Designed miniproteins, single chains, continued (3). Designs and how they scored, part 57

Each design is a single chain, and the fold is of that chain. pLDDT is the mean over its residues in the fold that is shown.

## One batch from the design tools (miniprotein)

Design m9959
Fold by ESMFold2-Fast:
Structure m9959 (fold): chain A 65 residues (1-65)
Amino acid sequence: MSEEELRAAVEAIAALDPEAALIAAGYLSQQLPDAETARRLAELLREAGMEEEAEVAFRQAKKLE
């Protein structure tokens, strides 16, 4: 997944209501190929102020290590 695709995904998640945003972050995190990509998604979610969504992505990154 490219940096542009990750940024677009974060913008799409940010446009959702809080419940849908958590679900979308969970689904996307499970589809990521490696821990590095999952950590990058988590960092971008955190930068966007989505702390709960970022935590979901960080948990996936730990599982992939």
Scores: mean pLDDT 81

Design m9960
Fold by ESMFold2-Fast:
Structure m9960 (fold): chain A 60 residues (1-60)
Amino acid sequence: SELEKLKKEVEEIKKQLDAMQPAIDEAYRTDPERYQALMDEAQKLVDKLRELLKKISELE
């Protein structure tokens, strides 16, 4: 179903964000340019996550 597909995408994005966290934490201490690039990437994933959660809420 559409709802199941959206929920799967949410879980995949959450796993991607979790997997990025160690690299973000290291870059915060060691590489400001890489930190900014990773935060920009994470923000795009968060924005997509928010849109997916909104769609799920509308279907439930």
Scores: mean pLDDT 85

Design m9961
Fold by ESMFold2-Fast:
Parts: sequence; C-alpha cells; structure tokens
Structure m9961 (fold): chain A 98 residues (1-98)
Amino acid sequence: LNTLEHTENLILNILQVVIGDPSEENVKKIEKLSEELKPKLLKIAEEGIKSGDSKKMVERIKEELIKALPEHAEEIEAILNDLFSDAKPEQIKELIEK
C-alpha cells in the first residue's frame, strides 16, 4: 500500500504495510489483529478527543500497535509520526473507525 487513504482504515493499512504481502493467510491475520486492536484504539481516540491531547493519543496508539507487532516497532513509529504530525484527534478517530 502506497498511501493510507487507499485503505479502509488506519489499523488495516498499518498491518498491511508492516506484514507485507496481502496473501489470503496475511489478510486473515490482519483482520484478526484489526478486530483485537480496533476497540482499544477507539477508546484511546475518544479519550484524546475529550482531552484535546493529540500527542498523547498518538503515543498510546503507537504503544498498542508495537505491543501487537513488537518486531515492527521502528516501522510503526515511522508510519504514525508521518501520519499524525498535524492530525486532529477527530481525524485520527475517523481513520480507526473505517
């Protein structure tokens, strides 16, 4: 995936980029991880919107993604730093909800 805007949601896009080849086996793995991560990341996003602290919100999202894929920590940090440098909390929540 060349851009996150091309995917259905943030979690699916990050998992696809990090895991690589979108084979049927990898698609199932991505879907399962997305299901597990989505409710956690949505709660973080809701808290970020209430507090207005997008920086803290992004940091918590990074922690959850790195926890799920620790071997890809550097890639996850790079992707999220690029995506969220200027993003509003509401925009981040929208990307997770897709």
Scores: mean pLDDT 70

Design m9962
Fold by ESMFold2-Fast:
Structure m9962 (fold): chain A 68 residues (1-68)
Amino acid sequence: TPEEELVRLLHELHELLERAAPEVGRAVVDRITALGQELEDAKVSEEEALERMIAALRELIAELRAAI
């Protein structure tokens, strides 16, 4: 399910953040928080918000892996 994919991606993100410098970790968290706010402001469905969050997490994980 999309919810299971989200949990899997959050687990991967958590493992990468533990290896990143604190300033890099904060920048990633700030980007996720900003995206959450943008999705809320856009008044999209919960399903659409979940799919967009999953896509963004995949991109952030790829960027974080490149930064480590």
Scores: mean pLDDT 79

Design m9963
Fold by ESMFold2-Fast:
Structure m9963 (fold): chain A 112 residues (1-112)
Amino acid sequence: MLEELRELLRQLSATAKNYLSAIAVAKILGLPEETIQQLRDAARAAAPNQEVLDKAFQLLDELIKEGRGIEAARIATEVAREQLPPSDDAGIAALTIAKAFGNEELIKAIKE
């Protein structure tokens, strides 16, 4: 599952990968579904390959249900950093959300 997530993420744009990190953080912290949907819509706008994006969303949801959300967020952030540092709007959003809720494990997973 984690290796499958890495493979899917490498097929996405850097911006879409950063939005997936933000979505993972938002879901783990229990943010409103409306906020999560806004992040998903932003990811779709950034990713022309919708099939790969949908598979990544499904796999992320399954990992979170299995209690592996922090590992999924870490992998999404690591793969995003291969192409773009978390200094764009999506990366800043992920860090801001994690900091606002004081989740030190998520902050450490996302932050350089």
Scores: mean pLDDT 65

Design m9964
Fold by ESMFold2-Fast:
Structure m9964 (fold): chain A 83 residues (1-83)
Amino acid sequence: MEKDPEGFERDVLISLARMLKSVIKLSLPSARKSPNADEIISLENQAIRYLDEAIRAAREGNLEEARKYLEQALKLMRQADSL
């Protein structure tokens, strides 16, 4: 039956990942002024890669894998914020 709750979840996951990538890009000039700039930028670049993988997995219909990549990106973002 043609209920598309998975399509809606996929679109939400893609939109969330794109928003998080934009947030990271907007924070980069501030990160460069930190005494821990190199580590923060490294973590943020890793988070962007996981967000790209989340978008890819969501587009392929692998919502479980997309959620795992989003969790990894958020973990890296929290680690950067702790510095």
Scores: mean pLDDT 81

Design m9965
Fold by ESMFold2-Fast:
Structure m9965 (fold): chain A 76 residues (1-76)
Amino acid sequence: MAALEALREANAALLEAMSSAESLRDLPEELREPAAALLRALAETLAAEMVAAGLMTEEQAAALVADARAAIDAEL
């Protein structure tokens, strides 16, 4: 129980920091790759969940992930 709440709080703090930054380059250098990795993981997880829910095809999910990665790379 406590572990899920701690993860939610840590995730909320990171998202708050990211939401106050206009781009990944506005974050401290040490946080840019961790933030980019998190965003890539979120895009992959969202795409997989949307396929599982029947909301998109595997091809659409692959395109979503590719577009997200390109956008993240453009911010670095």
Scores: mean pLDDT 72

Design m9966
Fold by ESMFold2-Fast:
Structure m9966 (fold): chain A 65 residues (1-65)
Amino acid sequence: ATLEDVINLAEERLADPSLSEETKAVVAEVLELLKKSDSIEEALARAQKISSTLAVALHELVEAA
């Protein structure tokens, strides 16, 4: 998957009314990291420095994209 594919998937997840507010908050933070990164690898490295929860959420989005 490309960085753009993962960003598009994250935005789609945020538009899903069935997702919990807690899940949406994590996805929103991951989306912000993706938009500030030049690659998925850079976004993953940034997420790992912030929290394991963000890193896991980003890995799940990359696998799903």
Scores: mean pLDDT 81

Design m9967
Fold by ESMFold2-Fast:
Structure m9967 (fold): chain A 77 residues (1-77)
Amino acid sequence: MEEAEKLLEELRKELEDKIKKISETNPETARYLEAQAKRSLENIERDLRAGKIDLEQAKKAFEALLKSMDALEKTVK
């Protein structure tokens, strides 16, 4: 339980930092990505708390989310 909450806090901070960096270059893209990324993170949080995924699966899902954001940033630049 505590490990899951700690991981979720770390993931939220990493996501906020990523969005902040993108917003310095392209604020419109950052706003779009923020909405989509927060929804994806909410799904990861829900599934992790429900026991549908474990900590490793949550990390992999988050890594996929960050990779997707990088691909979108590169495409719309």
Scores: mean pLDDT 78

Design m9968
Fold by ESMFold2-Fast:
Structure m9968 (fold): chain A 77 residues (1-77)
Amino acid sequence: EKEKLEKQEEEAQLVLDYLRQKYPGASVDELGDAYLGELDEALRAIVSLDSGRRVPIDAPGEEIAEASAADVRALLA
């Protein structure tokens, strides 16, 4: 239950990061509107990256990415 919510939250943060890259001058409020408007397109992009960029657990790069996601969540909270 909480594990599923954590994953959804991580995906939401990645989508917001994607939208921030796409709309670099947008405020958090504007990004919220964009998130709702482009949710399906942003989710497709994130899912494609997540599936295609999956590396073995012995690769340190994935550990770095996990730490960055946590920082993004803290910043947006």
Scores: mean pLDDT 52

Design m9969
Fold by ESMFold2-Fast:
Structure m9969 (fold): chain A 81 residues (1-81)
Amino acid sequence: SEKLREELIQKAKETVGTAVYLLSSGKPEEAKEFIREMLIEAGVDEKEAEEIAEKVVELLQQGRYDEALQLLIEALEKAAK
């Protein structure tokens, strides 16, 4: 539903914001772990969550924020059934 999509977009945006803050603080491993745990709590498979978290951190470090956001939204939508 449109409302569910908006909630997932907001969750992804908040996750990116926290991850960017951790990366700017010199804590890339904490940023990766935060994203991984969030995805697992949302119902993403542990292995897939780890791979997505690694890719999101890579994209954020490259300044590719829109791609990082889109990857998180897609993962959360798949987990939402």
Scores: mean pLDDT 87

Design m9970
Fold by ESMFold2-Fast:
Structure m9970 (fold): chain A 85 residues (1-85)
Amino acid sequence: SMDDQLYQQTMQYIQQAVTAVQNGDSQAAVQYIQQAYDIAQQITDPSLRQSVIRSFGVVRNTAIGYGLDDAARVTDQAIRRIQSL
């Protein structure tokens, strides 16, 4: 389905965001988080939305652990926005 394709693309950007966080690249991490959010907001399946929220939670916790405050903040905003859809 289109939702399955959007989910797979969202997860690719989430993985790139995690890698950027682990490399200490704040700008790349924020960019990948924003790309993941732009795609994820188009998902209509509630179960896939919940899976994305959990995956963003991992990104947020990783960013906090690495001291990337901007990446953590942007991820928290993405989680809240998806929860409000």
Scores: mean pLDDT 91

Design m9971
Fold by ESMFold2-Fast:
Structure m9971 (fold): chain A 57 residues (1-57)
Amino acid sequence: SRLEVGDAVLAPDGNVYLVTEVLDENTVKALDLDTGEEKVLDVQEFLAAGGRVIGSV
């Protein structure tokens, strides 16, 4: 996966997520740091739309 557990990522909508689990090569669980809700992200779609890794914990 291009995203790893512990990556802090900036979404194209301006929200910051923390990757909590890698489900497969193209699918991760991420925690929305503003709302506290978990989302499943498509890694290829996320990066193609302008999503970026901004840090790691």
Scores: mean pLDDT 81

Design m9972
Fold by ESMFold2-Fast:
Structure m9972 (fold): chain A 73 residues (1-73)
Amino acid sequence: MKEEREKKAEELRRRGEEAEERGKRLLEEGVELVRNAKTLEEVLRGTGIALRGVGLLTEGYLLKRKAEELLNG
C-alpha cells in the first residue's frame, strides 16, 4: 500500500520536475526575446513563449503538490 503510493508520488514528482525545467527554459527564452525585441512582433512572440513557460511551471507545481498529497494522505 505505502510502496505503491511512494512509487506513484515519485513518478508525479519526476514529471513535475521535467515540466518545471522546461517551463524555466521557455520563460527565460521568452524574457530574453522580449528584452532584445525591436519590433511589436518580436515582443508578442517572446511574450507567448514566456506564457507557455509559466503554464509548464504551473503544471510542474501542481504535479509536485499532488505527489506530496499522496505521501501525506
Scores: mean pLDDT 84

Design m9973
Fold by ESMFold2-Fast:
Formats: sequence, structure tokens, C-alpha cells
Structure m9973 (fold): chain A 81 residues (1-81)
Amino acid sequence: SADELREEIRRLAERYGVDVRVDVAGELTEEQRRRVVEVVRALLESVAQVHRGETVRVTIEVEDDERGSRFTVDLEARSRP
């Protein structure tokens, strides 16, 4: 479900020290949800390597249609106090 996806991404974000916002449009299959989690994990790992000590906001927009899931990721980095 969307709530499960948000919780999984939140835990990943906490692990890498970034803030993540997730917007999910449509219904995702378990396979599609797994793909989204895998991609987000890879992105957060990459962001953590580049933006050490910075707060990063990641916005994810997910669209699901007959051709599969499509998602857009927006990254915004801000200095930590």
C-alpha cells in the first residue's frame, strides 16, 4: 500500500540522513512498490555520498498506468545548521 511504501522510504531516509516526501498516484502492485523502493534506496545512497552534512529534500511523484510505474525525483540540498 501507499502507507507501507511511505514508511519504507522514511526508514531509508532516516538511515541516510535525508528528508523524503512521497506522493503516490494510482495503485501499485507489490512488484512496482519493490522497484520504487530499490530505486529510492540507490538514489539516497548516492545523495548521501555527495551531500555529506547537508539536509536534502527528496520529492518523489509516482504515476501508475497500463505500461507500468513512472516516477519523478526532485532533489533540493540545504546547508545543515
Scores: mean pLDDT 69

Design m9974
Fold by ESMFold2-Fast:
Structure m9974 (fold): chain A 75 residues (1-75)
Amino acid sequence: MSEEERQAEIEREKRSLLKSADTNIKEAKELNDKGTVEELEKLKKEIEKAKTLEEVKEISKRLNEVNERIKEKKA
């Protein structure tokens, strides 16, 4: 993968994660889960600061963990 391809992938992944985080924040607010909202806001800031694919993948794993937690609370 070229450096330009890596940067484009990073930007695509970051945009996807930010949209996912915003959706999860909305769902957490509907559940009145202030702690999860705060956690997601922190993750959103980490996504914005991410510079490498490794950082993006790490944040993605954490965001998936929060998403699964929200699903469990809705079940």
Scores: mean pLDDT 82

Design m9975
Fold by ESMFold2-Fast:
Structure m9975 (fold): chain A 90 residues (1-90)
Amino acid sequence: SRREEVLARAKSVTEKLMLLASAKDFEGIRKLGEEEGLEEAAEKFIEAARYQQEDRIEEALEKIREALEIMAEKGDEAAREALEKLEAEL
């Protein structure tokens, strides 16, 4: 239902993309990116998930940073907060 879709969207798009990337759900990332008009950020999350599968954590974090920058520039406050936290840990 539309109500279920609204409730599912109550969490930030950034939070959902990061969860999908952590799960290495490439199709989920692509679908959400397409639905939200964030295809460029979604591709960065896919690259991050691939680097994580290869145990290339520094490169994965850099791709997450790039995705969060794209989303923050588009006005996603959750992406801005996630980016600040990530930069503090790098």
Scores: mean pLDDT 76

Design m9976
Fold by ESMFold2-Fast:
Structure m9976 (fold): chain A 92 residues (1-92)
Amino acid sequence: EREEEAIALAEAFTAENMEELLRRYSIEELERLAERHGDPRLKLVLLAKRILEGRSREDIEEAVKLHTELLEKQKGEKVPQEVVDEVLREAL
């Protein structure tokens, strides 16, 4: 099922799964999924797709923040601020 597949991809938060979500799902579909499930990983994919289509600075900054928070939760350790700053510099 398409919705179940999207949730499964978001639960296993990997670069490959995020790329699959970006490729297979429209902005409207991702907005609907993020709203229904409240999953920050789905929100991150939505922001990434908006950036690819519109390249908003605000969306880039929000995506980097959410991605950092998700990585910290997955690893159980803080991401160094220097790494976050480097990603922001490359994205902006």
Scores: mean pLDDT 71

Design m9977
Fold by ESMFold2-Fast:
Structure m9977 (fold): chain A 66 residues (1-66)
Amino acid sequence: MFKEKIEEIKKLFAAGDLEAARAKASQLIATLQTGLGMDVPADLREKIQAALDEVQALLAEIDKAL
């Protein structure tokens, strides 16, 4: 579910489109944080947390490149 969006952000970053990559990463982080606040099954919560950790790390790399 989240892998496709994360791959899109990675492609934008690799292409040097830092502004678009940052915008999409920030939007996905907000969506994932909202998801963690919902009553979701434990396995889905683990997947959301893993995706959030990956996107936050990616956003840090994007911000470092800016």
Scores: mean pLDDT 81

Design m9978
Fold by ESMFold2-Fast:
Structure m9978 (fold): chain A 84 residues (1-84)
Amino acid sequence: GPKKEELLELLDEAIEKAPEEFKPLLERFKELVVEALESEDKLEQEILLGLAKIILGVLKLMGIPEEVLELLDKALELAEELLA
C-alpha cells in the first residue's frame, strides 16, 4: 500500500544520499526491513526489525550524515506502523 511504497522510497533515497562507505550497511538495513515486512511470523518480524535497529546504531556511531539518519528513522517508524 501507500505506506510501504513511501518506506521503500525513503530507503532508496537514504542509500542514494549516503557516502559510499555507508552504502553496504544501508543495503543490509533495507534487506532486513523488507524481509520483516514480507514475513508472516511476528517473532521473525521483531527479530529482523531488532537487527535493523542495531545496524542503525552502528551507522550513528560511524557518523552517517544527519540527513540520511532522518530518512532511516522515518523508514523504521513506517515499518513499525505497517507491522502493528
Scores: mean pLDDT 88

Design m9979
Fold by ESMFold2-Fast:
Structure m9979 (fold): chain A 117 residues (1-117)
Amino acid sequence: EPAVRALDVGAELAEKMGLPEIAKAMRYIAEGVRNGKLDEGYEKAREVAKGDPVGQGVVDAARHIAEGKPWLAGGSAGDGAVEAYREHPDDPEVLRKAEGAVTAVSAAVDEYERGKA
């Protein structure tokens, strides 16, 4: 349940930031946790993030949160952002998406830690 709440918070923030595909990927992981089908949720989230290094980083971060390893989530989100910057260093939309994705993952980690306290 803490992971589901955390991922729903991250997904809601991503949606409000205009990142619906990031929100959708996080919600698939949350659904997988809720239904005891994390691998199926991860597979659906990976398909949504196909060809998108920012989205792929978020999917891996969300899986870390789902597995009770929130301390690994920032690294996965950061790796995706760095890859996107390397491919499109001067694209303001890539920068905006990467910043928003990292922010959404950070919010999810914060919510997960609050849910355990």
Scores: mean pLDDT 86

Design m9980
Fold by ESMFold2-Fast:
Formats: C-alpha cells, structure tokens, sequence
Structure m9980 (fold): chain A 55 residues (1-55)
C-alpha cells in the first residue's frame, strides 16, 4: 500500500534490481505476462486490469 512490498514474502523491497528478479520469476498468471521491473509491473497490471474488465 504505502510502500513496495514483496507479494511472495511480504517484505519491503527497496532494491529495484531485486524486485525485478522476483517479478520476472513470479510472472503474471492472469495475463501470462512477465515483468522486467516493479514499475513496469504496476503499469502492466493496471492496464491488464482495465483490459480484462473490458474483455
């Protein structure tokens, strides 16, 4: 919510490099898309949510 948190462990992520690795490994099962950074993940998730709602 207020800070970047690892969805896997629930830990706060302050290193974008580490966040990127974790996100790439997790991959979005809903859209089948992988992310290269936390920022890309947020943008992609938001866009995917909008499109999925429309589909």
Amino acid sequence: HMELVDGETGEVITDPEKARERLLNAVDKKTGKKYTSVEEMREAARKALEEVRKQ
Scores: mean pLDDT 57

Design m9981
Fold by ESMFold2-Fast:
Structure m9981 (fold): chain A 90 residues (1-90)
Amino acid sequence: MEPVKKFEELLKKVRPVATKEAVLKEAKKLGIELTGYDEETNFFELSVVDKEGKKLYGGIVLGATLPEELDKEFEEKSKNLKKALEELQA
């Protein structure tokens, strides 16, 4: 629950601003760790730690979303982020 909530807040905050810088800034504010970044694909590998100390991983590509340990809700929110980013970059 907590990791999904953090990703939800990240998506809500970055959707209107549509920049890599905004993604990184908001992730840091939410305690989401950036564990990997690929400049060619704009892929952000993100992790959060739950109450039990388990790391959960998710992925965001500017232009696409690849959730790894998240449910359909994160996928839908990430799709909305992708559309917002595409429109702001157009």
Scores: mean pLDDT 56

Design m9982
Fold by ESMFold2-Fast:
Structure m9982 (fold): chain A 85 residues (1-85)
Amino acid sequence: SKIENYKRMAKLLEEEAKNAEKLAKDFQTKSDGYRAQAAASTDPAEKAALEKQATVYDNRAKAFIDAMEKSKKLAEEYKKKVDEL
């Protein structure tokens, strides 16, 4: 029961990490896209708005990278607990 629960938790956390990685990549792609648009813009107001959007998506990407790393660490901790039982 306890071993089964720890194995299930490790698997769920691995899936959470995988999903967080996908979201991080998607948001990084959006950030890069907005930065490219900002670089091409000659309107200062448009450029500033696009740079702000790039920063928003870059921050979201970094947050999901952090979430991915936390989930991976927790998954490894649960795997270790299985080995200790």
Scores: mean pLDDT 89

Design m9983
Fold by ESMFold2-Fast:
Structure m9983 (fold): chain A 72 residues (1-72)
Amino acid sequence: MEDEINEGLALLMAGVLRAVHGDSLDPAALERAREEVYELLKEGRHKEAAELMNSITPEQPRISEATIEAIR
């Protein structure tokens, strides 16, 4: 159940970034980052998960530790 929430959160984060920056993001890189974010979320490492997502779009940090905590 909590693993489903973590997977859903990782998918949501990737989907939001893709929707906002779709033409500027490599879909394959975003999908790979989603898998790594899921593993970090399973470990409760919200800060690392947010930083990994933001590494794809460094101009605008759109995902924060607080954002992950608010969604959970």
Scores: mean pLDDT 65

Design m9984
Fold by ESMFold2-Fast:
Structure m9984 (fold): chain A 88 residues (1-88)
Amino acid sequence: MEKVREVVSFATAAALRIIGETYQLSLDKSVSKEEAIKKLEEIKKEYLEELEKLKEEYKDDEEVIKAIEEAKKLIELAYKESIEYIEK
């Protein structure tokens, strides 16, 4: 239960970070769309790698695994929408 809440909080923070970085990059006229996309991809990769580490640590806890899979979906959705926003 407690670990599921931590995973949800982590996913929320990750999504907010991706959205916030997208907003900042969209305001910076010196940053190309390609550079913005690369930055967002690296941020997404960092969060997904942390979730993969947690998945290995909690591989026998079905509730935590389900929370991690939902967290990955949220992060991927935030990334997809951010890329669409940058590309118009």
Scores: mean pLDDT 85

Design m9985
Fold by ESMFold2-Fast:
Parts: C-alpha cells; sequence; structure tokens
Structure m9985 (fold): chain A 89 residues (1-89)
C-alpha cells in the first residue's frame, strides 16, 4: 500500500485509542498500546497536529497529546481513509 494510506490508517488507530482512553497520552504510551514503532506513531501524531485534530500539551518532562473533538476527528479520518481507498489503483 502507498505510505499515505498506511499513515492514514495509523492516524485513525491513534485517534480511536485516544477516544477510548479519554485522556492525554505520550507517543510512547500510544506506541506501546498499539504495538507500533515509536517513530511511526510520532509521524502519525505530527500529521494529526498539522491537521488540527490533536492538541499538544507539555506536562513536566512529558509531552501529551489529546483529541480536540474525538467524534469529529474520527469521522474526518474515516472519510479520508475511504477517499484514499477509492483513489487506490
Amino acid sequence: MREEYRLALLELDVARLLKEKGKPMTPQEIAEALGVPLEDVQRAIDRLVERGLVEKKKEGDKTLYSLKDPEAAIRWLEEEIERLRREMR
């Protein structure tokens, strides 16, 4: 699969996890929960922040990430994945 599609799937997994946990999480905690390499999770988080779907919070030595609007973020990502799926050859 194209890298874009794989990253979009990971973005959705991250968003669903954040909604399920209902609390801010570090990239390390997300990586451990999803069983995905930290580098891939950081890439997905960076994209979610760029899209305005995720907020970055600094708490002591930790950087925490949370969804601004969990329902809207997941809906947007599901629509984006469906769009990418239709555009795949």
Scores: mean pLDDT 82

Design m9986
Fold by ESMFold2-Fast:
Order: sequence, then structure tokens, then C-alpha cells
Structure m9986 (fold): chain A 77 residues (1-77)
Amino acid sequence: SMEEAQQQIEEIQKELDKKLAEIKKDLEAGKISREEAQAKARELLLQALEKIREVLSKVDPELAAELDKQIEAWKAA
């Protein structure tokens, strides 16, 4: 259902936010460089988008297809 998909997406977003906050803390503490932080954040965001696309493919295939195009464009950049 759309409600179940929305709940799964919210869980993916919360996990992403937590991991991004950890990267920010490591960057602020000088444990990683800005370049490392950007690379890690990009990878985490891409993984989250791919998970969201998979969830959406079951309930809104048109939106999932549009998100897939955006993911591919980002990977090509």
C-alpha cells in the first residue's frame, strides 16, 4: 500500500539522516576531509535513492521510473 511504502521511505530517510549526521560530526572533529565527507555523503544518498525507487516500483511505477532516470543521470555526472 502507499501507507506502507511511505513508512518504508521514512525509515530510509531516518537512516540516511543518522549516517549523514555521523559524517558531519567526523568532519567537524577533523577525522575526515571535506572531500571524503562529500564522497561518503554522495554514496549514502545514492543508496537511499535506489532503495526508495525499489519501494516506489511496487506502488507508483511511473514515479519510480522518473526517480530511476534521476539516479542514472546523477551516476553519469
Scores: mean pLDDT 85

Design m9987
Fold by ESMFold2-Fast:
Structure m9987 (fold): chain A 74 residues (1-74)
Amino acid sequence: LVDVARTQSPAFQISLSYVLRQRGLPGSDTVLQIARQDLIDLFGESGGNSIFNTTYNNLYTNAPDYVRQAQQLV
């Protein structure tokens, strides 16, 4: 599951981490770290962290389809 997450978009990775945490499944923190690092690699440290925090805090508004996809995968 974590290995599959490595090939997905950061928004999907954040959504997957959220679903894993809600269901008490392992790998949530690992997937979140991958998403944060991918965003930092794309947008720089400040920009990547800003986008990560905005997406994470407003997940259903910013990525509702990815939350649904993650729920189907898990």
Scores: mean pLDDT 75

Design m9988
Fold by ESMFold2-Fast:
Parts: C-alpha cells; sequence; structure tokens
Structure m9988 (fold): chain A 67 residues (1-67)
C-alpha cells in the first residue's frame, strides 16, 4: 500500500532527523527506500518529489531483494 510505505519513509526521516539533532546537527531530511516492491517505488517517488519541492535533503536507499 503506497500510503503505508510513504508513512514508513516519513517515520525513517524523523528518526534520521532526531539522530542528527542528537549529534548536534539539526536539519530537515527525507528518506526514500526502494525495496523492490511497486508500492515502495511509488512511495519513494512521492517522497523524492516532496524533498525537491521543499528543498530538503534527500537520502536514498535500496534494500536487497528478499531471497
Amino acid sequence: MVEEEVEYMLRLSRGVEAGRAAAGRAERVLVAIDDGTEASRKAAEIVRERAEREGWRLLEGRKEPLK
């Protein structure tokens, strides 16, 4: 489900922001993870577009396919 994948990526983004703030560096970031599913790819595209529109840092990741 695309909405669930977007929410997951937004939660990861908040975690990265919290970690960076704890390290003394607060910045707005969005995380886009494509794990090979259609839903995650669509969600990553939505997240990427939002990051570019807002001018926030985009962190992209690719998970290995399940074997």
Scores: mean pLDDT 75

Design m9989
Fold by ESMFold2-Fast:
Structure m9989 (fold): chain A 87 residues (1-87)
Amino acid sequence: DEVKQLVTEGVLELREGLRRVGVAEDTIERATTLFGFYGGIGILNKDDPESSREHVRFGGELVGRLVTPESVPVVRRVEKRLEEKLK
């Protein structure tokens, strides 16, 4: 499933990006778990693009609250890539 692969790739990209900008490993694990969970809900709602985008956006918002300001661009990049593929 393309959407499942995109979510998996997004989680890996988020993990790598957050690690590169010095986010603590415990925070990275929480962030990737939250993003993966809401991305997974997006997979189940792929036939409703608006719902899928809302779930991805909500996951990104939760992760954004968890990370440092310097890390927000990493989260937004992954979120936007996934959102664009779910349209």
Scores: mean pLDDT 68

Design m9990
Fold by ESMFold2-Fast:
Structure m9990 (fold): chain A 71 residues (1-71)
Amino acid sequence: RSAIPALIEELLATQDNIKGFDDEALALILSHPWPGGEEELRTLIETLAENLKTEKVPAQAVETTMRELGL
């Protein structure tokens, strides 16, 4: 959905520990159906920011965190 990229950018702007996603990680996020919508995406990004301190979040970290959250 067209709102997801804008929401990712907004949420990343509020995080100090992560600055973005690599292309593979971003593709995983954009291809996910997000049945829980905005709150589900917010939870993913906040959880990644709590567990990581990196400029680019790798796809493996996204996959692991999505699995932990039951996505």
Scores: mean pLDDT 77

Design m9991
Fold by ESMFold2-Fast:
Structure m9991 (fold): chain A 102 residues (1-102)
Amino acid sequence: SPEDIERLIAALDRAIEQLQRIIDNVDKMTKEEIKEAVSAILDALIETARRLGFDEVAKELEQLRKRTLAEIDKATSPEEIKAVLQKLIEELQRIKDRLRAL
């Protein structure tokens, strides 16, 4: 429904805002704290997508979660972690844009 699309877009906006706050604080966080925070944000977003019946979006978000956490594990600097999180925000923005086109 249009209302469920708006709810998922609102959840995506909240996730993007939370990820931007992590980027702003990467230098003050451990890699483990960053991974836990990112996991929590994406898990909440995946749960919201599934509850609203957007199963394909939920699957896409699960793949993004897996890739993002693996890329954070491989990162050797705060700058590399910021780049990984910025890429994640861009992917979430693309999902949001596709939902708005429905």
Scores: mean pLDDT 92

Design m9992
Fold by ESMFold2-Fast:
Structure m9992 (fold): chain A 87 residues (1-87)
Amino acid sequence: SKLYELLKEVVEGKISEEEAVEKIMELTGDSREDAEALVKAVRASKPEEEILKEIAEIAEKEGAKAAADKILELEVDRALELMKKAI
């Protein structure tokens, strides 16, 4: 999908945050705030290809904010698992 290809460029650092936000808004019709949340979450977490495809599908079906929230949910779960293993 076009959104998956765009998010892959975000992970690879081939596109600026501002350009990625504008293109997400164009592709999804989401607000700037929701598009910014998705771009920042993707840049911070850098999801692997399989997870990134799932995130792109969520953004296409449920919006950029839902996709950003999914990334944050996965990162929180991962952090909690790492904390439990450190004890």
Scores: mean pLDDT 81

Design m9993
Fold by ESMFold2-Fast:
Formats: sequence, structure tokens, C-alpha cells
Structure m9993 (fold): chain A 103 residues (1-103)
Amino acid sequence: NEKKVEEIKELIENNYLIRAVVAAIARSLKLPEEKIEELVEFREKKILEEMEKVGAEEEIIEAYKSGEIHELSALSIIKKLKEGESEEEIKEDFEFELALTRA
């Protein structure tokens, strides 16, 4: 199962996968629960590291950590920042997501 774990980690690093999708892939490959948890934690760690690397604002990082924005939104922001989208456009998208997710 170690080779399968490594393959999924490579998918995580090269793709914008949410934790639920990571868990589903690992489960379909019949990995044990402990390895599924390891991969989900790896995904979360990589989202936070990538947000910091791409220069995401602290407010956005904190909103992700608090659960105010969905993981898909965090990954979308990372992708847009990597592709050189403007800070103004990112802020507009972030405010829209907050409006949708605040209960």
C-alpha cells in the first residue's frame, strides 16, 4: 500500500483535490483507515502551505482554518493566484464565498 500512498500524494501535489475526493480515491484503492487519514491530513497541510506560498492574504487563510470558506474555494484561490489573477479579483471571489457560507 506504500506505493499507492505515494501515488495519491503525487496527485494531491499536482491537482486541486478536496479531502473528500482524496479519501474516496484511497478507499477505492482499499487502503487502511490509518493511511486514508494520513492522506487527508497531507492534503490539508498542502492547502495551507500552498496558500502561504502563493501569497494568499491572512484573512483568507484564517477563513479556511475556521471553516468559513469551503475547501473548493481555498483551492480555487490558490489556482487563481498561481495563474496571476489580480488581488482585487481574488478579494471579490472571497467576499462572495463568505456571503454564501455564513449561516
Scores: mean pLDDT 76

